# Designed miniproteins, single chains: the designs that were tried, part 68

Each design is a single chain, and the fold is of that chain. pLDDT is the mean over its residues in the fold that is shown.

## One batch from the design tools (miniprotein)

Design m2353
Fold by ESMFold2-Fast:
Structure m2353 (fold): chain A 61 residues (1-61)
Amino acid sequence: MSRPLSEEERKELLREVIENPSTPFSELGKKYGVSGRTVRRVVIDDGVEALVEAVKKVLGE
């Protein structure tokens, strides 16, 4: 399939998800021209590393 998200687009998407967790993935996908499933995949694949960093910061490690 064509239309993979670039690394920069993936980072921007993760920032939007973290800043606005109540926003549906389908709505975020419309901004980037992708499906909500693609958004969810990016969050799962890249978000784990971002979440680990955020958790370390919150826990004071």
Scores: mean pLDDT 69

Design m2354
Fold by ESMFold2-Fast:
Structure m2354 (fold): chain A 71 residues (1-71)
Amino acid sequence: LAEEIRRARERRRRATDPAEREEAAGELGQLYSPLATRLHKEALAELGDDREGREKASQIAAEAVRRLLAE
């Protein structure tokens, strides 16, 4: 997954055509979606499935995705 994300990011970086860049961005979104879902479920299992736990789990998943996007 991480290698596929890196490859898709390189495609986006190399794309000079706006349409190709947008397509690569879409691929990244699809790759990040399953990862975010998995991280969210793991955090919920540890924090608990109440409102506060769900909110924290969402933040943890979002932060992990943000770090990947920054690379």
Scores: mean pLDDT 72

Design m2355
Fold by ESMFold2-Fast:
Structure m2355 (fold): chain A 141 residues (1-141)
Amino acid sequence: MSLEQQKEQILAQMLAGIAEALAAAGLTSDAEIRAAFASDPVLAEVLIAIRNGYRANDVKGTVETLREIFLKYFGNDKEMQDLVNKNTYESLLEALLLLFRQGRLLHASDPRRVALLERIIALVEQTLAQLRALEAQAAAA
């Protein structure tokens, strides 16, 4: 398996984990996700894209959709644009972490949304660590 294919497999596991976290929170449709995060439409759109990508079994298409969402909504945020424009899986996960951490702060008064976002943040952090470890192992070979 190529390094690229190994990274895609790790990302597929992250998409599955996030979809499972959403389902465990009772969020099993696009409408339910939009309603749960009505005050944070960008977060809702990102979560919908991840869930739909998992259901489609399409890691590459999901990555492209997530980049398009970030470019559309953060066009005036140079830090976010610079992360997304690096075109690496690692930089996209760093952008997702910034979004989800901000979402956690915005929803701090809702314990269920906080618990869901903390679970999602942990999954993204674990995935980023796995991608970085894989890259370091490939560089050492």
Scores: mean pLDDT 88

Design m2356
Fold by ESMFold2-Fast:
Structure m2356 (fold): chain A 63 residues (1-63)
Amino acid sequence: MTLTDLFKELIEAIKAGDEERVQRVLEELKRKFPGAYQIVEELPEAIELIKRGIDKAIEENKK
């Protein structure tokens, strides 16, 4: 599975509000592409955007 495939899966999971799927994709990113995950961790804006996306998806799922 490519880095692009994992990012597509992550975006879909965030949109769906599927917290379990988001966690699974993040774990695969850490395992297969630690360098890419390190870049995300070192960019506070990227981490904040991901967290905001997850929070918004959770709120939408509660409607």
Scores: mean pLDDT 68

Design m2357
Fold by ESMFold2-Fast:
Structure m2357 (fold): chain A 81 residues (1-81)
Amino acid sequence: SLEELRKKLREIVRSHPPEPLSLEEQFEIGKRLHELREKDPEIADVVESVINEAGVEGRLSPEAARKMLELAEEAIKEKEK
């Protein structure tokens, strides 16, 4: 469910220390999020909302963002069989 995905994404954020993203990392994450939205806009909305929430809270890190995107990509793959 989207609710379970959101909970798992928030747990990824909590398990990683905050670290500033470089401009290159911001571009990488933005590109991957765009690709995710092309595949599944509902899952992309959940990931984007958690990334934005973590960013506002100063809790985001490159590692957390990448792991969140990986989990979302896996969720889409599972949904497609």
Scores: mean pLDDT 85

Design m2358
Fold by ESMFold2-Fast:
Formats: C-alpha cells, structure tokens, sequence
Structure m2358 (fold): chain A 105 residues (1-105)
C-alpha cells in the first residue's frame, strides 16, 4: 500500500539524515575515515528512500535525489553552510512525507 511505502521512505530518510549529520560532526572533529563510513551509510539509505519514493511520487523522488547529492557533495567539500542548507531542505521533505503518511488512512 502507499502507506507502507511512505513508512519505509520515512524510515530510510531518517537514517540517511542521521548519517549525514554524523558525517558532518566527524569531519568537524578531523575524523575523515569515520566521516567516509557515515557518508557510505547515508548513500545506502538515501538510495533506498529515492527508489521507493519513485513508486508513489517520481517528481518528489528526483527532488530528494538532487538535494541529497547536493548534501553529500557539500559535506565532502567541507562546505558546512551548503551542507546545512541541503539538510534543511531534506528535513522539510521528511516532514511533508510524515504528514502524507498520517493522511493516508
């Protein structure tokens, strides 16, 4: 059902957001290796979220992919201002998806 897809997308995005934030904190602490590991986990969960979201909202899935790629690139470049901007956009999309999930009754 669409509700099951929303639930899984929300879970995967929540995990991706967590790992993106952990990668930023690791880089701020000078731990490049730990940051790379967190970015790998973020990519894994981000890809899972986008692939599932394509089944119910292909346009929003492409937006998530673009913003997610922008976040990864900013973090890899240690552009923490751009990274936070991309994370803020992902959080807005995450919040929208949570509302859609609740309305799917």
Amino acid sequence: SNKEIYKKVIDYLEKALYFLQQAIEALKNGDEETAKSYLEQARKYGEKAVELLKKINPELAEKVRKVFDDAITAIENKDFEAAQKALDELVKIYTYLKIQYLLEE
Scores: mean pLDDT 90

Design m2359
Fold by ESMFold2-Fast:
Structure m2359 (fold): chain A 88 residues (1-88)
Amino acid sequence: SLAEQGENAIEVGKNAFDRAIEEGDGERALEVIEQGIEMAETLKSLGLTQVAQRTLDVVLEGLDRLAERFPEYRERAEELRDRALALK
C-alpha cells in the first residue's frame, strides 16, 4: 500500500540521516531533512495524514540533532523547522 511505502521511505530516510550525522556530513544531513519535508507535503496532499505526521516528527527530531551537531547549520535548520511545523 502507499502507506506502507511511506513508512518504508521514512525508515530509509532515517538511516540516511543517521549515517550523515555519523560521517560528519552536515550538508547531506540537511538534504535528507529537506527531502523528508517534501515527502511529508506529498503524503499530506495524498490524504496520508498519519504517515505525513510521522515523517514530520522524524524530521523535527532530526533537526534538533543537526543543530546540536552542526551549529553552523542552526539558522538553516530553524528555517526548515518552520516549514515542517507549517505542515502540521
Scores: mean pLDDT 85

Design m2360
Fold by ESMFold2-Fast:
Formats: C-alpha cells, sequence, structure tokens
Structure m2360 (fold): chain A 75 residues (1-75)
C-alpha cells in the first residue's frame, strides 16, 4: 500500500501528492483505475503525479503500471 496525502483538481487535470517519492513506481504509461474508469498519468515529479481528467477526492484508488497494481490510500 502506497500512502498519499491529497488529491487536487487543476482545471481538466488531477494532481495526487504522495507521502513518498513515487517516480520509481509509475510513469506516463501508468493509469489510475477507479470506479471502472481510467485516468492516464500525464506527468510524474517526485511526490506528485498529474492525471488526465478529474478524479474525485477519494480515500483509496489503484495505480496500474504494466502487470502491477498498487493500492494507494489517503493518510
Amino acid sequence: TIPFTSITNKGALTEITFAEDITGLVDRRSYVEYDGKRYGVQAVSGKTVTLSGNLPDVDELIFVHGDKRYLVKKV
């Protein structure tokens, strides 16, 4: 489980801020899967991931990277 601290909408995009550096786990081929929808990773910078689309402010979501699925939870 990967801890995150916030989800923020920025226009048509979503920023997720993680408690730790996420760059080793996800890249622009990754996506968030939530409630049957996919939100593509647009950018990764240290603890911040930018997604395409507006993800709601939720306490749990799944990052998909290739064959790996990471549960992420708000702390």
Scores: mean pLDDT 83

Design m2361
Fold by ESMFold2-Fast:
Structure m2361 (fold): chain A 67 residues (1-67)
Amino acid sequence: MSDEVLEAAGRTNREIGQLWDLNDVESLTEIVKRVNDVLLSAKDDAELAAGLTEVAREGRERVEKLR
């Protein structure tokens, strides 16, 4: 909705990519946390919210596999 929210989501996606490459429990937990923070701001954008929800789900699933 706002350009500021879209820029924050883009920054979070780049950071998620870097954390995803580390592939450890702490990094994957940080991904889920950052995605949830952006979801609180992007709740009115259904497509963005759906995409971020899926990333959080994949992050949690990957943490489960590492434990």
Scores: mean pLDDT 66

Design m2362
Fold by ESMFold2-Fast:
Structure m2362 (fold): chain A 66 residues (1-66)
Amino acid sequence: MSPEEKAEEETEKIKKGAAALIAAGVPADVVRQLVDREVEEIAKEVGEELAKKAREELYKFIDELS
């Protein structure tokens, strides 16, 4: 699996988790903190550039749901 494919797959998993947390009433700021931790793990595997793109996409997704 390419680093790009791995980053996309992990981003989709995090989106699913974030959506479930928001639906359960978890505040958006708490969800962003959890996303930041997950993005740190992605950065270790795929590098900072792909992790930055994943973080931007995840933050946008959270903002759209909130």
Scores: mean pLDDT 82

Design m2363
Fold by ESMFold2-Fast:
Formats: structure tokens, sequence, C-alpha cells
Structure m2363 (fold): chain A 80 residues (1-80)
């Protein structure tokens, strides 16, 4: 299912983040977010974009981090 694929990507992202591979972590979190969004899991998608934003910030990618944070906030608003 899309949700199982998204969870697998979340676990991969967490592993990369723990290793300090923030760019790989961000990519996995974004992929997970896209799958959660396709599955209609807007709050979970928002959480994934927020995790990706945090990873990009750690990597010094401030503009992309801010863009993903805005998307996350929009998804949280839509899910409530």
Amino acid sequence: SLIQQALDLLFQGNRYFQQGNYDQAAQKYIQAADLFRQAGQLQAAGTMYQKASDALRQNGNFDQSQQLQQISQQLFTQSG
C-alpha cells in the first residue's frame, strides 16, 4: 500500500538523519510525504515535510527548508 511504502521511506529517512546524511534524509522524507498525500493522509504528509524541512536546515538549504515548512503548515490546516 502507499502507506506501507511511505512508512518504509520514513524509516530510511530517520536512519539517514541519525547518520548525519541530511540531504538523503530530506529526500526520503519528501518521498514519504508525497505518498502520504496521495493516500489522503494529510497530517502525516505535513509531518514528513516538516521532518524534511528540519533535515534541509541542518544541511544549510534554508530556502527549500522554508518552502517545505510552509507546505507542512498548509497540510496541517487542511487536515484539521
Scores: mean pLDDT 89

Design m2364
Fold by ESMFold2-Fast:
Structure m2364 (fold): chain A 63 residues (1-63)
Amino acid sequence: SSSLLEQQRQRERQIAVLETAHAIRKTGLEFDARLEGASEEELQRRLEELDRELQERKQEILS
């Protein structure tokens, strides 16, 4: 029981850290795209890749 709760808390913490890192990376990509004059299409592709990585890592933690 206690061990399971500790494992759940660890997973929740890992997910929270990943989501925070994702938000920071997303903001950075948007900022860099503006500075570089990148197309909105190119930015969208990078954001989609970043989101895919987040979903994959979340699934790994939950598995």
Scores: mean pLDDT 84

Design m2365
Fold by ESMFold2-Fast:
Structure m2365 (fold): chain A 94 residues (1-94)
Amino acid sequence: SMEDQIAEIRALTDELRRALLGEAPEAEIRALMDRLRAKVDAALRAYFSPEEYARARAGVDAALATALAETDPRARATIVGVMVHDVIEALRRA
């Protein structure tokens, strides 16, 4: 269900945010980002049209790239949090 996918996305986001704030190794952060990207991708594909999916996925990829380039742990966590919030809001409007 959409709510089950949202719950999985939230749980993984919380794990990633803890890793970012705890200054975990970059390899761990990248692995968590890849897992989050995969969960978000599955939800977007399930509920969006191909055009809406392409636009939403581009936004997700841009936000994760920005978070990877950012060096401040709190700023990185904020970028991820905002992106996930926007994804969840978009899914609920679908």
Scores: mean pLDDT 90

Design m2366
Fold by ESMFold2-Fast:
Structure m2366 (fold): chain A 77 residues (1-77)
Amino acid sequence: DEYEKLLKEMLESIESRLNSSTTEEQKKALKLAAEFIAKATVEGLLTDELAEKIVSAAMEGDVEKLEEIIKEHEKKI
């Protein structure tokens, strides 16, 4: 239930950003964030802290930061 609420808020934030004009880089960041959230959820590794970091990076369009977060996470698997 808490998970669904957090995921819903994240998706709403992403949709809000997509509804305004987005660059190719911003779209890539948002896609990476969504894909990683789905993967981390399936693996049972999604935490509030991790979710906040992903959303923050996606909102900034920081593809490099997102890739770093994903790489660190994959290295731990």
Scores: mean pLDDT 71

Design m2367
Fold by ESMFold2-Fast:
Structure m2367 (fold): chain A 80 residues (1-80)
Amino acid sequence: KEEELKKIAEEASDYILDELLKLNPRVTPEDRERARQIYKERSVITEKDLEAIKKILETHAKAGDPRYREFLEKIEELEK
């Protein structure tokens, strides 16, 4: 469960970074900095890192991006 959650969090971070690199207007400078920090801390995904990822995913999912919504739903399901 924890390993699966970490895997999904890492995949979400990868997606966020890829979109950041494309200068996607859905990614703010704050999202960019958070994504970089999450990437740097990938050796251990903490609860704080997971909350940061969820906040980024929630923000962009509300903007209508289906990929951000999918990652958020997977994380929420694994937290049950």
Scores: mean pLDDT 67

Design m2368
Fold by ESMFold2-Fast:
Structure m2368 (fold): chain A 67 residues (1-67)
Amino acid sequence: DELEKRLAELAASHRAVAQQENDARIQKARETKSEEEVKKVEKEEEERMAELDRTIDDMVRTLREAA
């Protein structure tokens, strides 16, 4: 329970930081780039977040199996 709680907190914190950076990059792109370039940045950040989610899920599974 404590282990899973800590893992959930770590995962949530990591996702929150990544989301904040994602939002900042998109906002900067909207201020300095064309609409087409903004859509490209949004797609790249979306793919990056999906990859991060898979990595976090794999780490949680591995740690749970080891415990």
Scores: mean pLDDT 78

Design m2369
Fold by ESMFold2-Fast:
Parts: structure tokens; C-alpha cells; sequence
Structure m2369 (fold): chain A 96 residues (1-96)
């Protein structure tokens, strides 16, 4: 997450905020496997941002939401798939 390290704390907080909003938007767009993966990836991105900011409580909350989505949906995704989707989301948020 080299690009995140180059951002200010305010820019990092904005990325986390936008990622949480994307999580909500993806789920509201329909409970498809693709949208659930994107929702999980957005929460994973937010968790990584909060961890870099030293906000361990917010990072843990994001991870708990991911576990909740996995349990409710019955879907499991490989970590590599989640990370790749999270990297795509980060790139889109940085290029907007």
C-alpha cells in the first residue's frame, strides 16, 4: 500500500470514509457475489487505512463487518482476490 503512505492523514481519512460509503453502495446495488466481493474489498481497504493511521479500533470494526458479511452470505473469498479488488478500489478513489 505504498500509495497510502504518501498521503496526508486527512487524505487517508477521506479514503477510508469513501471506502465505507462504497461498501454501502455495493450492497444497495444488489446482493450478487460480485457486489459482496466489492463490499468486502472496500471494508478491507478501510481497515488497512485505519491501521496505517493507528486507529486499531476502527480497523477491527471493519474486519468484524467483513466476517459478518461472510457469515450472512455464506461466501468466502481468497485473501488475494480481496486484496486485488481493494487495490482497484484504491486506484479508482485516487484517480477521481
Amino acid sequence: WKELENLSDEEKKEIARKAVQLYRDYLESGLTKENILKAVAALYLAAEVYRILGDEESAEMMLQLIEGLKKISGLEFPKEEIEKEAEKILKELLEK
Scores: mean pLDDT 83

Design m2370
Fold by ESMFold2-Fast:
Structure m2370 (fold): chain A 99 residues (1-99)
Amino acid sequence: GDDLQQELLTQGNEALKKAEEALEEGDLDAALDAISQLIKLAEKALESGLSDLAKVLAEQALDLALKVMSSAGDDLGVVNKAIGLALAAIGLVIEAESS
């Protein structure tokens, strides 16, 4: 229903803001945690039949993961986590578009 879509959008906007603030502060681990929350929200949206919302959340997670990769420099641990999240986000975008 519309209430679930509004709840997930609100949670997604909160996670997006947290990721953007963490990136601005240079806290890449906090940014990765917030991006992981966006991925979980996109998965929940897909499972609930909210494919358009799932795509938006997954695209936001992908953009943020790429920003983390660009900010990580030679930190291979952060780069590898960001790659994992980017691949998960790409998979969710493809699945949402196929639904």
Scores: mean pLDDT 88

Design m2371
Fold by ESMFold2-Fast:
Structure m2371 (fold): chain A 68 residues (1-68)
Amino acid sequence: IKKAGEEILKLGEEGGSGEEAGEIARKYGLSGDDYKDGLAKGIELAPNAESDSPEFIKAVGKGMIEGS
């Protein structure tokens, strides 16, 4: 989880997409529940961000790192 969160945070910093974040989660073998918890944390940290925005992706990655 922490390593996936670090890669997702970097993806957000580089302006990547939510689809690419999902690919990183699959690469690390994260279950749908693990990724869903990361998404929920992203919504909590950045509630006004669009779900496909770099800002939201950064929040998801940061939430996964802080939750580990």
Scores: mean pLDDT 68

Design m2372
Fold by ESMFold2-Fast:
Structure m2372 (fold): chain A 112 residues (1-112)
Amino acid sequence: TTSSVNTLVTLLTSETSEEELVKTVNSLSTSEILEALDEVEKKTDSLSIDEIKITTYNLLLIAKLRLSEKNYQELVNYTKTKILTADSLEELKQNFVKFIKLFKQKLKESEL
């Protein structure tokens, strides 16, 4: 991974300012964002409930910037129905991995 991708991964998994996240994302290509998503997915098992929720909200901000309104709203709906309603950490982790895979697919479609 590049230093820019590593910076994005750090910002995504922590409480960060919207301004800092937007500035970082606007400097990155779609392929670099996909690399950051792969790194976040690999870290899922080490994330707490609060870190998964923070990461999801940060990823939704990127989705709003990079995806169509329709694709962004599908990720928002997934968050409301699968992330915020998860009854256990294991369910939350499984649903979070699916969220990342869905976001990666939509990003790939946006470049085609």
Scores: mean pLDDT 85

Design m2373
Fold by ESMFold2-Fast:
Structure m2373 (fold): chain A 68 residues (1-68)
Amino acid sequence: MTPVPGEVAGAGSAAAAELHRRLGRLPTVDEVIPVARERLERNGIKASDEEVRKGSEYGIERLKEMWS
């Protein structure tokens, strides 16, 4: 699998947590991707579509571990 840079994993985790709080439910990967990408763009971090998807998946898995 493509390794996920720490900054991308962090953005995915933050995006997933934000969406979970906002929606009141576990978000989907496709819902997390645009929020994670916005966070990365705001911080000037370049990431591929694959890296953003992997970071978003990581964020959702972390939420499942904490709350499910």
Scores: mean pLDDT 77

Design m2374
Fold by ESMFold2-Fast:
Structure m2374 (fold): chain A 74 residues (1-74)
Amino acid sequence: DKEVEERMKELQKRQAELFRRLLAGEDPEGNLRGLIELIREEIEILSQFPDKSSQQAIRALEVRLKALEKELAG
């Protein structure tokens, strides 16, 4: 739905900003935690919608979340 699409665009903009900060070497651990929280928020929003595209997006986000959690853990 339009509301989900707009909310996802907002989260993608925030994610792009966090990536820029990470690439600049600014607070890498804090920005990594920020990305993890953003991905969790995206999954929460998408979980309200049972459509195939939302389910595929959730699966991709879960893969990224696990990779980021592993990187944060060492």
Scores: mean pLDDT 78

Design m2375
Fold by ESMFold2-Fast:
Parts: C-alpha cells; sequence; structure tokens
Structure m2375 (fold): chain A 80 residues (1-80)
C-alpha cells in the first residue's frame, strides 16, 4: 500500500540520520546540515501519511519510527 511505502521510506531516512550522526568523517556543521534535510523530508512524508487516513496499527508504526528518530537526535545533540 502507499501507507506502507511511506513507512518504509521514513524508516530508511531514520537509518540515514543515524549513519550521518555516527559518521566520523563529517564535521558537526556538515552533520547538522544533512540531518536538517533528512528531518524536513521525514516531516513531508508524515504529512502525506496522515492525508491517507492510516489505521491505528499504521499510526503506531509511525510513532515508533518517530521515537527512534528523536532518540538518535537527542544522542547527537549531547555530542555537540
Amino acid sequence: SKVEQILKEIEKLVEEIKKVAEDESLSPEEKLERIKKLVARIQELIAEFFKLKPSKEEMEKLKKLVQEMEKILNEFREKL
């Protein structure tokens, strides 16, 4: 379904944020710029997700992905 495609795309973007945050070859400024773009794309996908009137189960999957993203972003902020 289109909802499942959006959830898969968000999952991939969350993993990309983690890779960028952990990339020792990037400066803190380069990491912040890349992470900003990835977060903006996730926000666009979340808006599209809600327009599709997802099921309760699909909303719970999104909540878990957002929680994982927030955990990664908090750990990144602590290292700045």
Scores: mean pLDDT 88

Design m2376
Fold by ESMFold2-Fast:
Structure m2376 (fold): chain A 67 residues (1-67)
Amino acid sequence: MSREEQIAFLTTIPGVGENLATALVEVYGSLEALARATPAQVVQALEGEISMATASRIIAAARARVA
């Protein structure tokens, strides 16, 4: 999956805009790596810019996409 495809996918998640999607791809490098993270790790990686609920939703979406 390309960088552009990963960013586009992440922006479909409620509460995730293009800036947050870009940061997630830069930090994790892949949806597979993101799928292995915990919500607390994602909140920390984004410097607390998102809630734990949004982080949980991001991880669940990444896990579903890489299956």
Scores: mean pLDDT 83

Design m2377
Fold by ESMFold2-Fast:
Structure m2377 (fold): chain A 62 residues (1-62)
Amino acid sequence: GAAEAARRAALEAGGSEALAEATGRHAKDGNVEQAGLYAVGAAAEGEGEKGSRGAERASKHA
């Protein structure tokens, strides 16, 4: 719902650094990297445009 979407956006903004670092370390496992990408994609679709937009902008700004 809307409340959950707002909470996720706040966590994504604050937790992006820790999430990026953890993902980078686990990427060497191979399986974790692919599973993580799929999970993030599915979550973004559930959140609609807001989740997808945030991910796009973060990648371009880097």
Scores: mean pLDDT 53

Design m2378
Fold by ESMFold2-Fast:
Parts: sequence; structure tokens; C-alpha cells
Structure m2378 (fold): chain A 66 residues (1-66)
Amino acid sequence: SALEEGSRNAGAAVRPHLQALVAQVGDENVQVRVERVGDGVRVTVTSPAATVVTLGTADGAETTVT
């Protein structure tokens, strides 16, 4: 599921945002894309309700909502 895959690939910072989106639109309507960006990982979560982008590095993680 999107919640399980997103949590495994992006780590703990993304999990609460995924849970909120899944609760609103259902797991089947949430897409997760994971990309390596330099020393970090970019995770894009897309749903009918919102798009969430999380940037993580070896030393930290930040989340933005667009």
C-alpha cells in the first residue's frame, strides 16, 4: 500500500502525512514517488486532496506541502 511503501522508503517524517491523506481519500488514491537528490531523498506524495514533498538528508529531514 502507499502508506506502507512510503513509510519504508521515506522514513518516519512522511508517515503522519501519509496517514492523514489515506484517511481522507483512501490508500488506493495516494501515489508515492521516491527520488535520490544528492545526499538526500525526495519523496513526493500525490492525492486528490494534496501533494506533499519531503526532503531528507543523512543528517535530517524536512517536509513541505504544496
Scores: mean pLDDT 57

Design m2379
Fold by ESMFold2-Fast:
Structure m2379 (fold): chain A 80 residues (1-80)
Amino acid sequence: EKSIRQRAILMEASLTVVEMALLEEYKLTGDPKAKEMRDRIQEIIDKIQQGLKKGDNEGVEKLIKEGEKEIEEAKKYLKE
């Protein structure tokens, strides 16, 4: 059993790695899709941090699920 805080920290770490990969893709290709996906991921990271500060466990849970979807979309983009 992992706390919501532990799950949020792991999600933030995963999002940060994917954000770095998208930034390198954008530097290499100039593809605006890479920048758009990076910006969405950065917004989710910021919202997770704010939710944790407020003690909004339900909001953080939803953001973790949103982050999982964005990671899968970014992985699909980076493989294609």
Scores: mean pLDDT 86

Design m2380
Fold by ESMFold2-Fast:
Structure m2380 (fold): chain A 100 residues (1-100)
Amino acid sequence: SAKEELLKKIEKLVEEARKDIMEAVRNKASQEEIAKIATEHLQKFLSLKPSSRTATAFAQGLGTVLQAIKNKASQEEIEKIIEEKYKEVLEVARKEIEEE
């Protein structure tokens, strides 16, 4: 179905964002470089025209990661936040596809 295809595209883009941001953090990229990566992934994600709730969850997740980096959180804490926010976005997206 069109909803199942949209969910697959969302899952793929969320995973790509998780991998790219995680790699940038592990490679000690600057805050500016990570913000650029996050912005590029947000624009790609919004181009899928996801629901407002799914779009908000993704944007808030990215914002939380960027705020942790700005606050000089440890690499371990930033990686944990990325994993937690990745999971939250997918849970929101899946619930919306299952709703009537």
Scores: mean pLDDT 85

Design m2381
Fold by ESMFold2-Fast:
Structure m2381 (fold): chain A 75 residues (1-75)
Amino acid sequence: MEAVEEGLKAIEELREFAKKTPPEVQKALDQAIETVKSLLDEAVKRNDPKGAERAVEAAKSALETIKKYLENKKK
């Protein structure tokens, strides 16, 4: 499923941002990564394309949140 590949790519981006954040934020990102992985694994197991798309949306939402956090911190 293409959505699974997109989700895995988003997880890698989240991990890269986690390396640049304080420990408190990194813990939150690690939790988000685990949630997305769990949703993707369940969607693959159930052959559920909509579930995979939801996991990708969750990952993209987390990426947007961390980007906004980093932009605010640089002000």
Scores: mean pLDDT 78

Design m2382
Fold by ESMFold2-Fast:
Structure m2382 (fold): chain A 77 residues (1-77)
Amino acid sequence: NAYQKAAEAAKRGLEIAKKANESPEVIDALERAYQAAKDGNASEAARAFAEGIVLSTNPEVRAALKEAYDAAAEAIK
């Protein structure tokens, strides 16, 4: 269930970013990634996830988002 794993990873990343009080831009990117994954659009989910990672200024959040991104990329296979 590739899209379910991608959605779960995006949801996890969103929770981490919210707890870290990341910027609205990071939260928006992760929400778009979660919605794209739920809609079965793996390419858009990965793109939005990458945007969230780039916009994050917290190294701990960025590391956690990178793990979530890698899980989503595995789900695309």
Scores: mean pLDDT 74

Design m2383
Fold by ESMFold2-Fast:
Structure m2383 (fold): chain A 100 residues (1-100)
Amino acid sequence: SSADISALLDAVGEIQALVDEMLASDDPAEQERLKARVIALIEALGRRFGLPEELVAAAKASVDALLAAKLAGDEAQARTQRGEFARLLDEMLRVAVARL
């Protein structure tokens, strides 16, 4: 439905915005709150569209790896992990669209 398409696009946009906010934050408590929110949205998206559990797990693990790279101060690794997260989010979007 058009409502499902709108909800999917809104969720993907919110996930991207929250990840960028998490990476821009220097407050550990804020980073953890934003990470928890991103993970909750990924899980909600997986549940709503019946996404493969392995894909949802990979996307959640990618968020952890991305934050870890930022905290290590490894800018090259952080860019690589941001690209991997974007790839997984795009895969989730493609699978969700196929279920509409």
Scores: mean pLDDT 89

Design m2384
Fold by ESMFold2-Fast:
Structure m2384 (fold): chain A 59 residues (1-59)
Amino acid sequence: SPEQIIAYALNWAEKLEAAGALTPDIQALVDALKANPSVELAQQLQAALVGLGADPLPA
């Protein structure tokens, strides 16, 4: 569901933030997703997080 996709991306962002791995650009995507939740923003965020070692969105 859209809510599960958004939650998945935010959960990975929290893990990487706790590890000190988030860049300002990715933090801006997290902030944008929290302010205006959308699947498209969640997909953009997760693609960036995969570059930092996150698992991709489930198919």
Scores: mean pLDDT 83

Design m2385
Fold by ESMFold2-Fast:
Structure m2385 (fold): chain A 76 residues (1-76)
Amino acid sequence: MARVEVRVLEGEVPVRVTLLTVPAGEEPEFEAAPGHALATRRARLPDGQVLTVSAETAGGRELADAAAEAALAEAL
């Protein structure tokens, strides 16, 4: 079954991180709210599922990229 985890990282600007584990081929597409930056990372798991991480923030693309990368590294 798909598992969803949502985090809000509080700093100077909040970052919303969503972690999803779904079967391969069922990876969702994420869309940013207007004015927000969005970064997505994916990793294939040994059981054939895909871990998908999405980070969304008004703090710009570099903050979104850093948050998505960190969340993926922590989840692996």
Scores: mean pLDDT 73

Design m2386
Fold by ESMFold2-Fast:
Structure m2386 (fold): chain A 69 residues (1-69)
Amino acid sequence: SDAAIRAAARALMEDPRVTDEQKVAVLEELSRIAEERGRVTPEDARRAAQKAGLSPETVERIAQAVAEA
């Protein structure tokens, strides 16, 4: 959903350790998942963040942001 993707984007933008390349990779993957399945889950966000090489702490923060959306 758009709300989940916006929540993930905000969490990514608030972390100065995340590169622009990593932000794009996560958001593109979540957009693809939303288009294919009509929804984005916290687990989808975790996997996307892990694939982008984010730290475990950042991965969990992004997943929590999506869960709260």
Scores: mean pLDDT 85

Design m2387
Fold by ESMFold2-Fast:
Structure m2387 (fold): chain A 116 residues (1-116)
Amino acid sequence: MAKEEAVEALRRAAEAVRAKDEDAFEEAYVEAIAAIKKAELSEEEREAITHLLKAAVLAYYVAKNYEAAAKALEAAAALLAGDREEALRLAEEALELAKDNPLVVEELEKAIEALR
């Protein structure tokens, strides 16, 4: 249940980022964090998700790279949904989009390492 709640909230957060709706993003992101805290996660899942969420926040608020932020959130959703291959693909796409943003790159590289 908590993983499914987190997946839905992360997908809504990604949609809000693409729509540039900051209020909708903040609401969905807070719901996602609350659901993730209740979810039973492996150490590897927790590490990957932590770095994907840091990348998304840095891409959104610091870099203003909305597509990279959205893909990082979608990667976290895919991982929680059990699709590790899709999560890795989305994280690698986010990395390519964020390559000019060193703080976002650092977090995405750590997430990709945890997903391998």
Scores: mean pLDDT 88

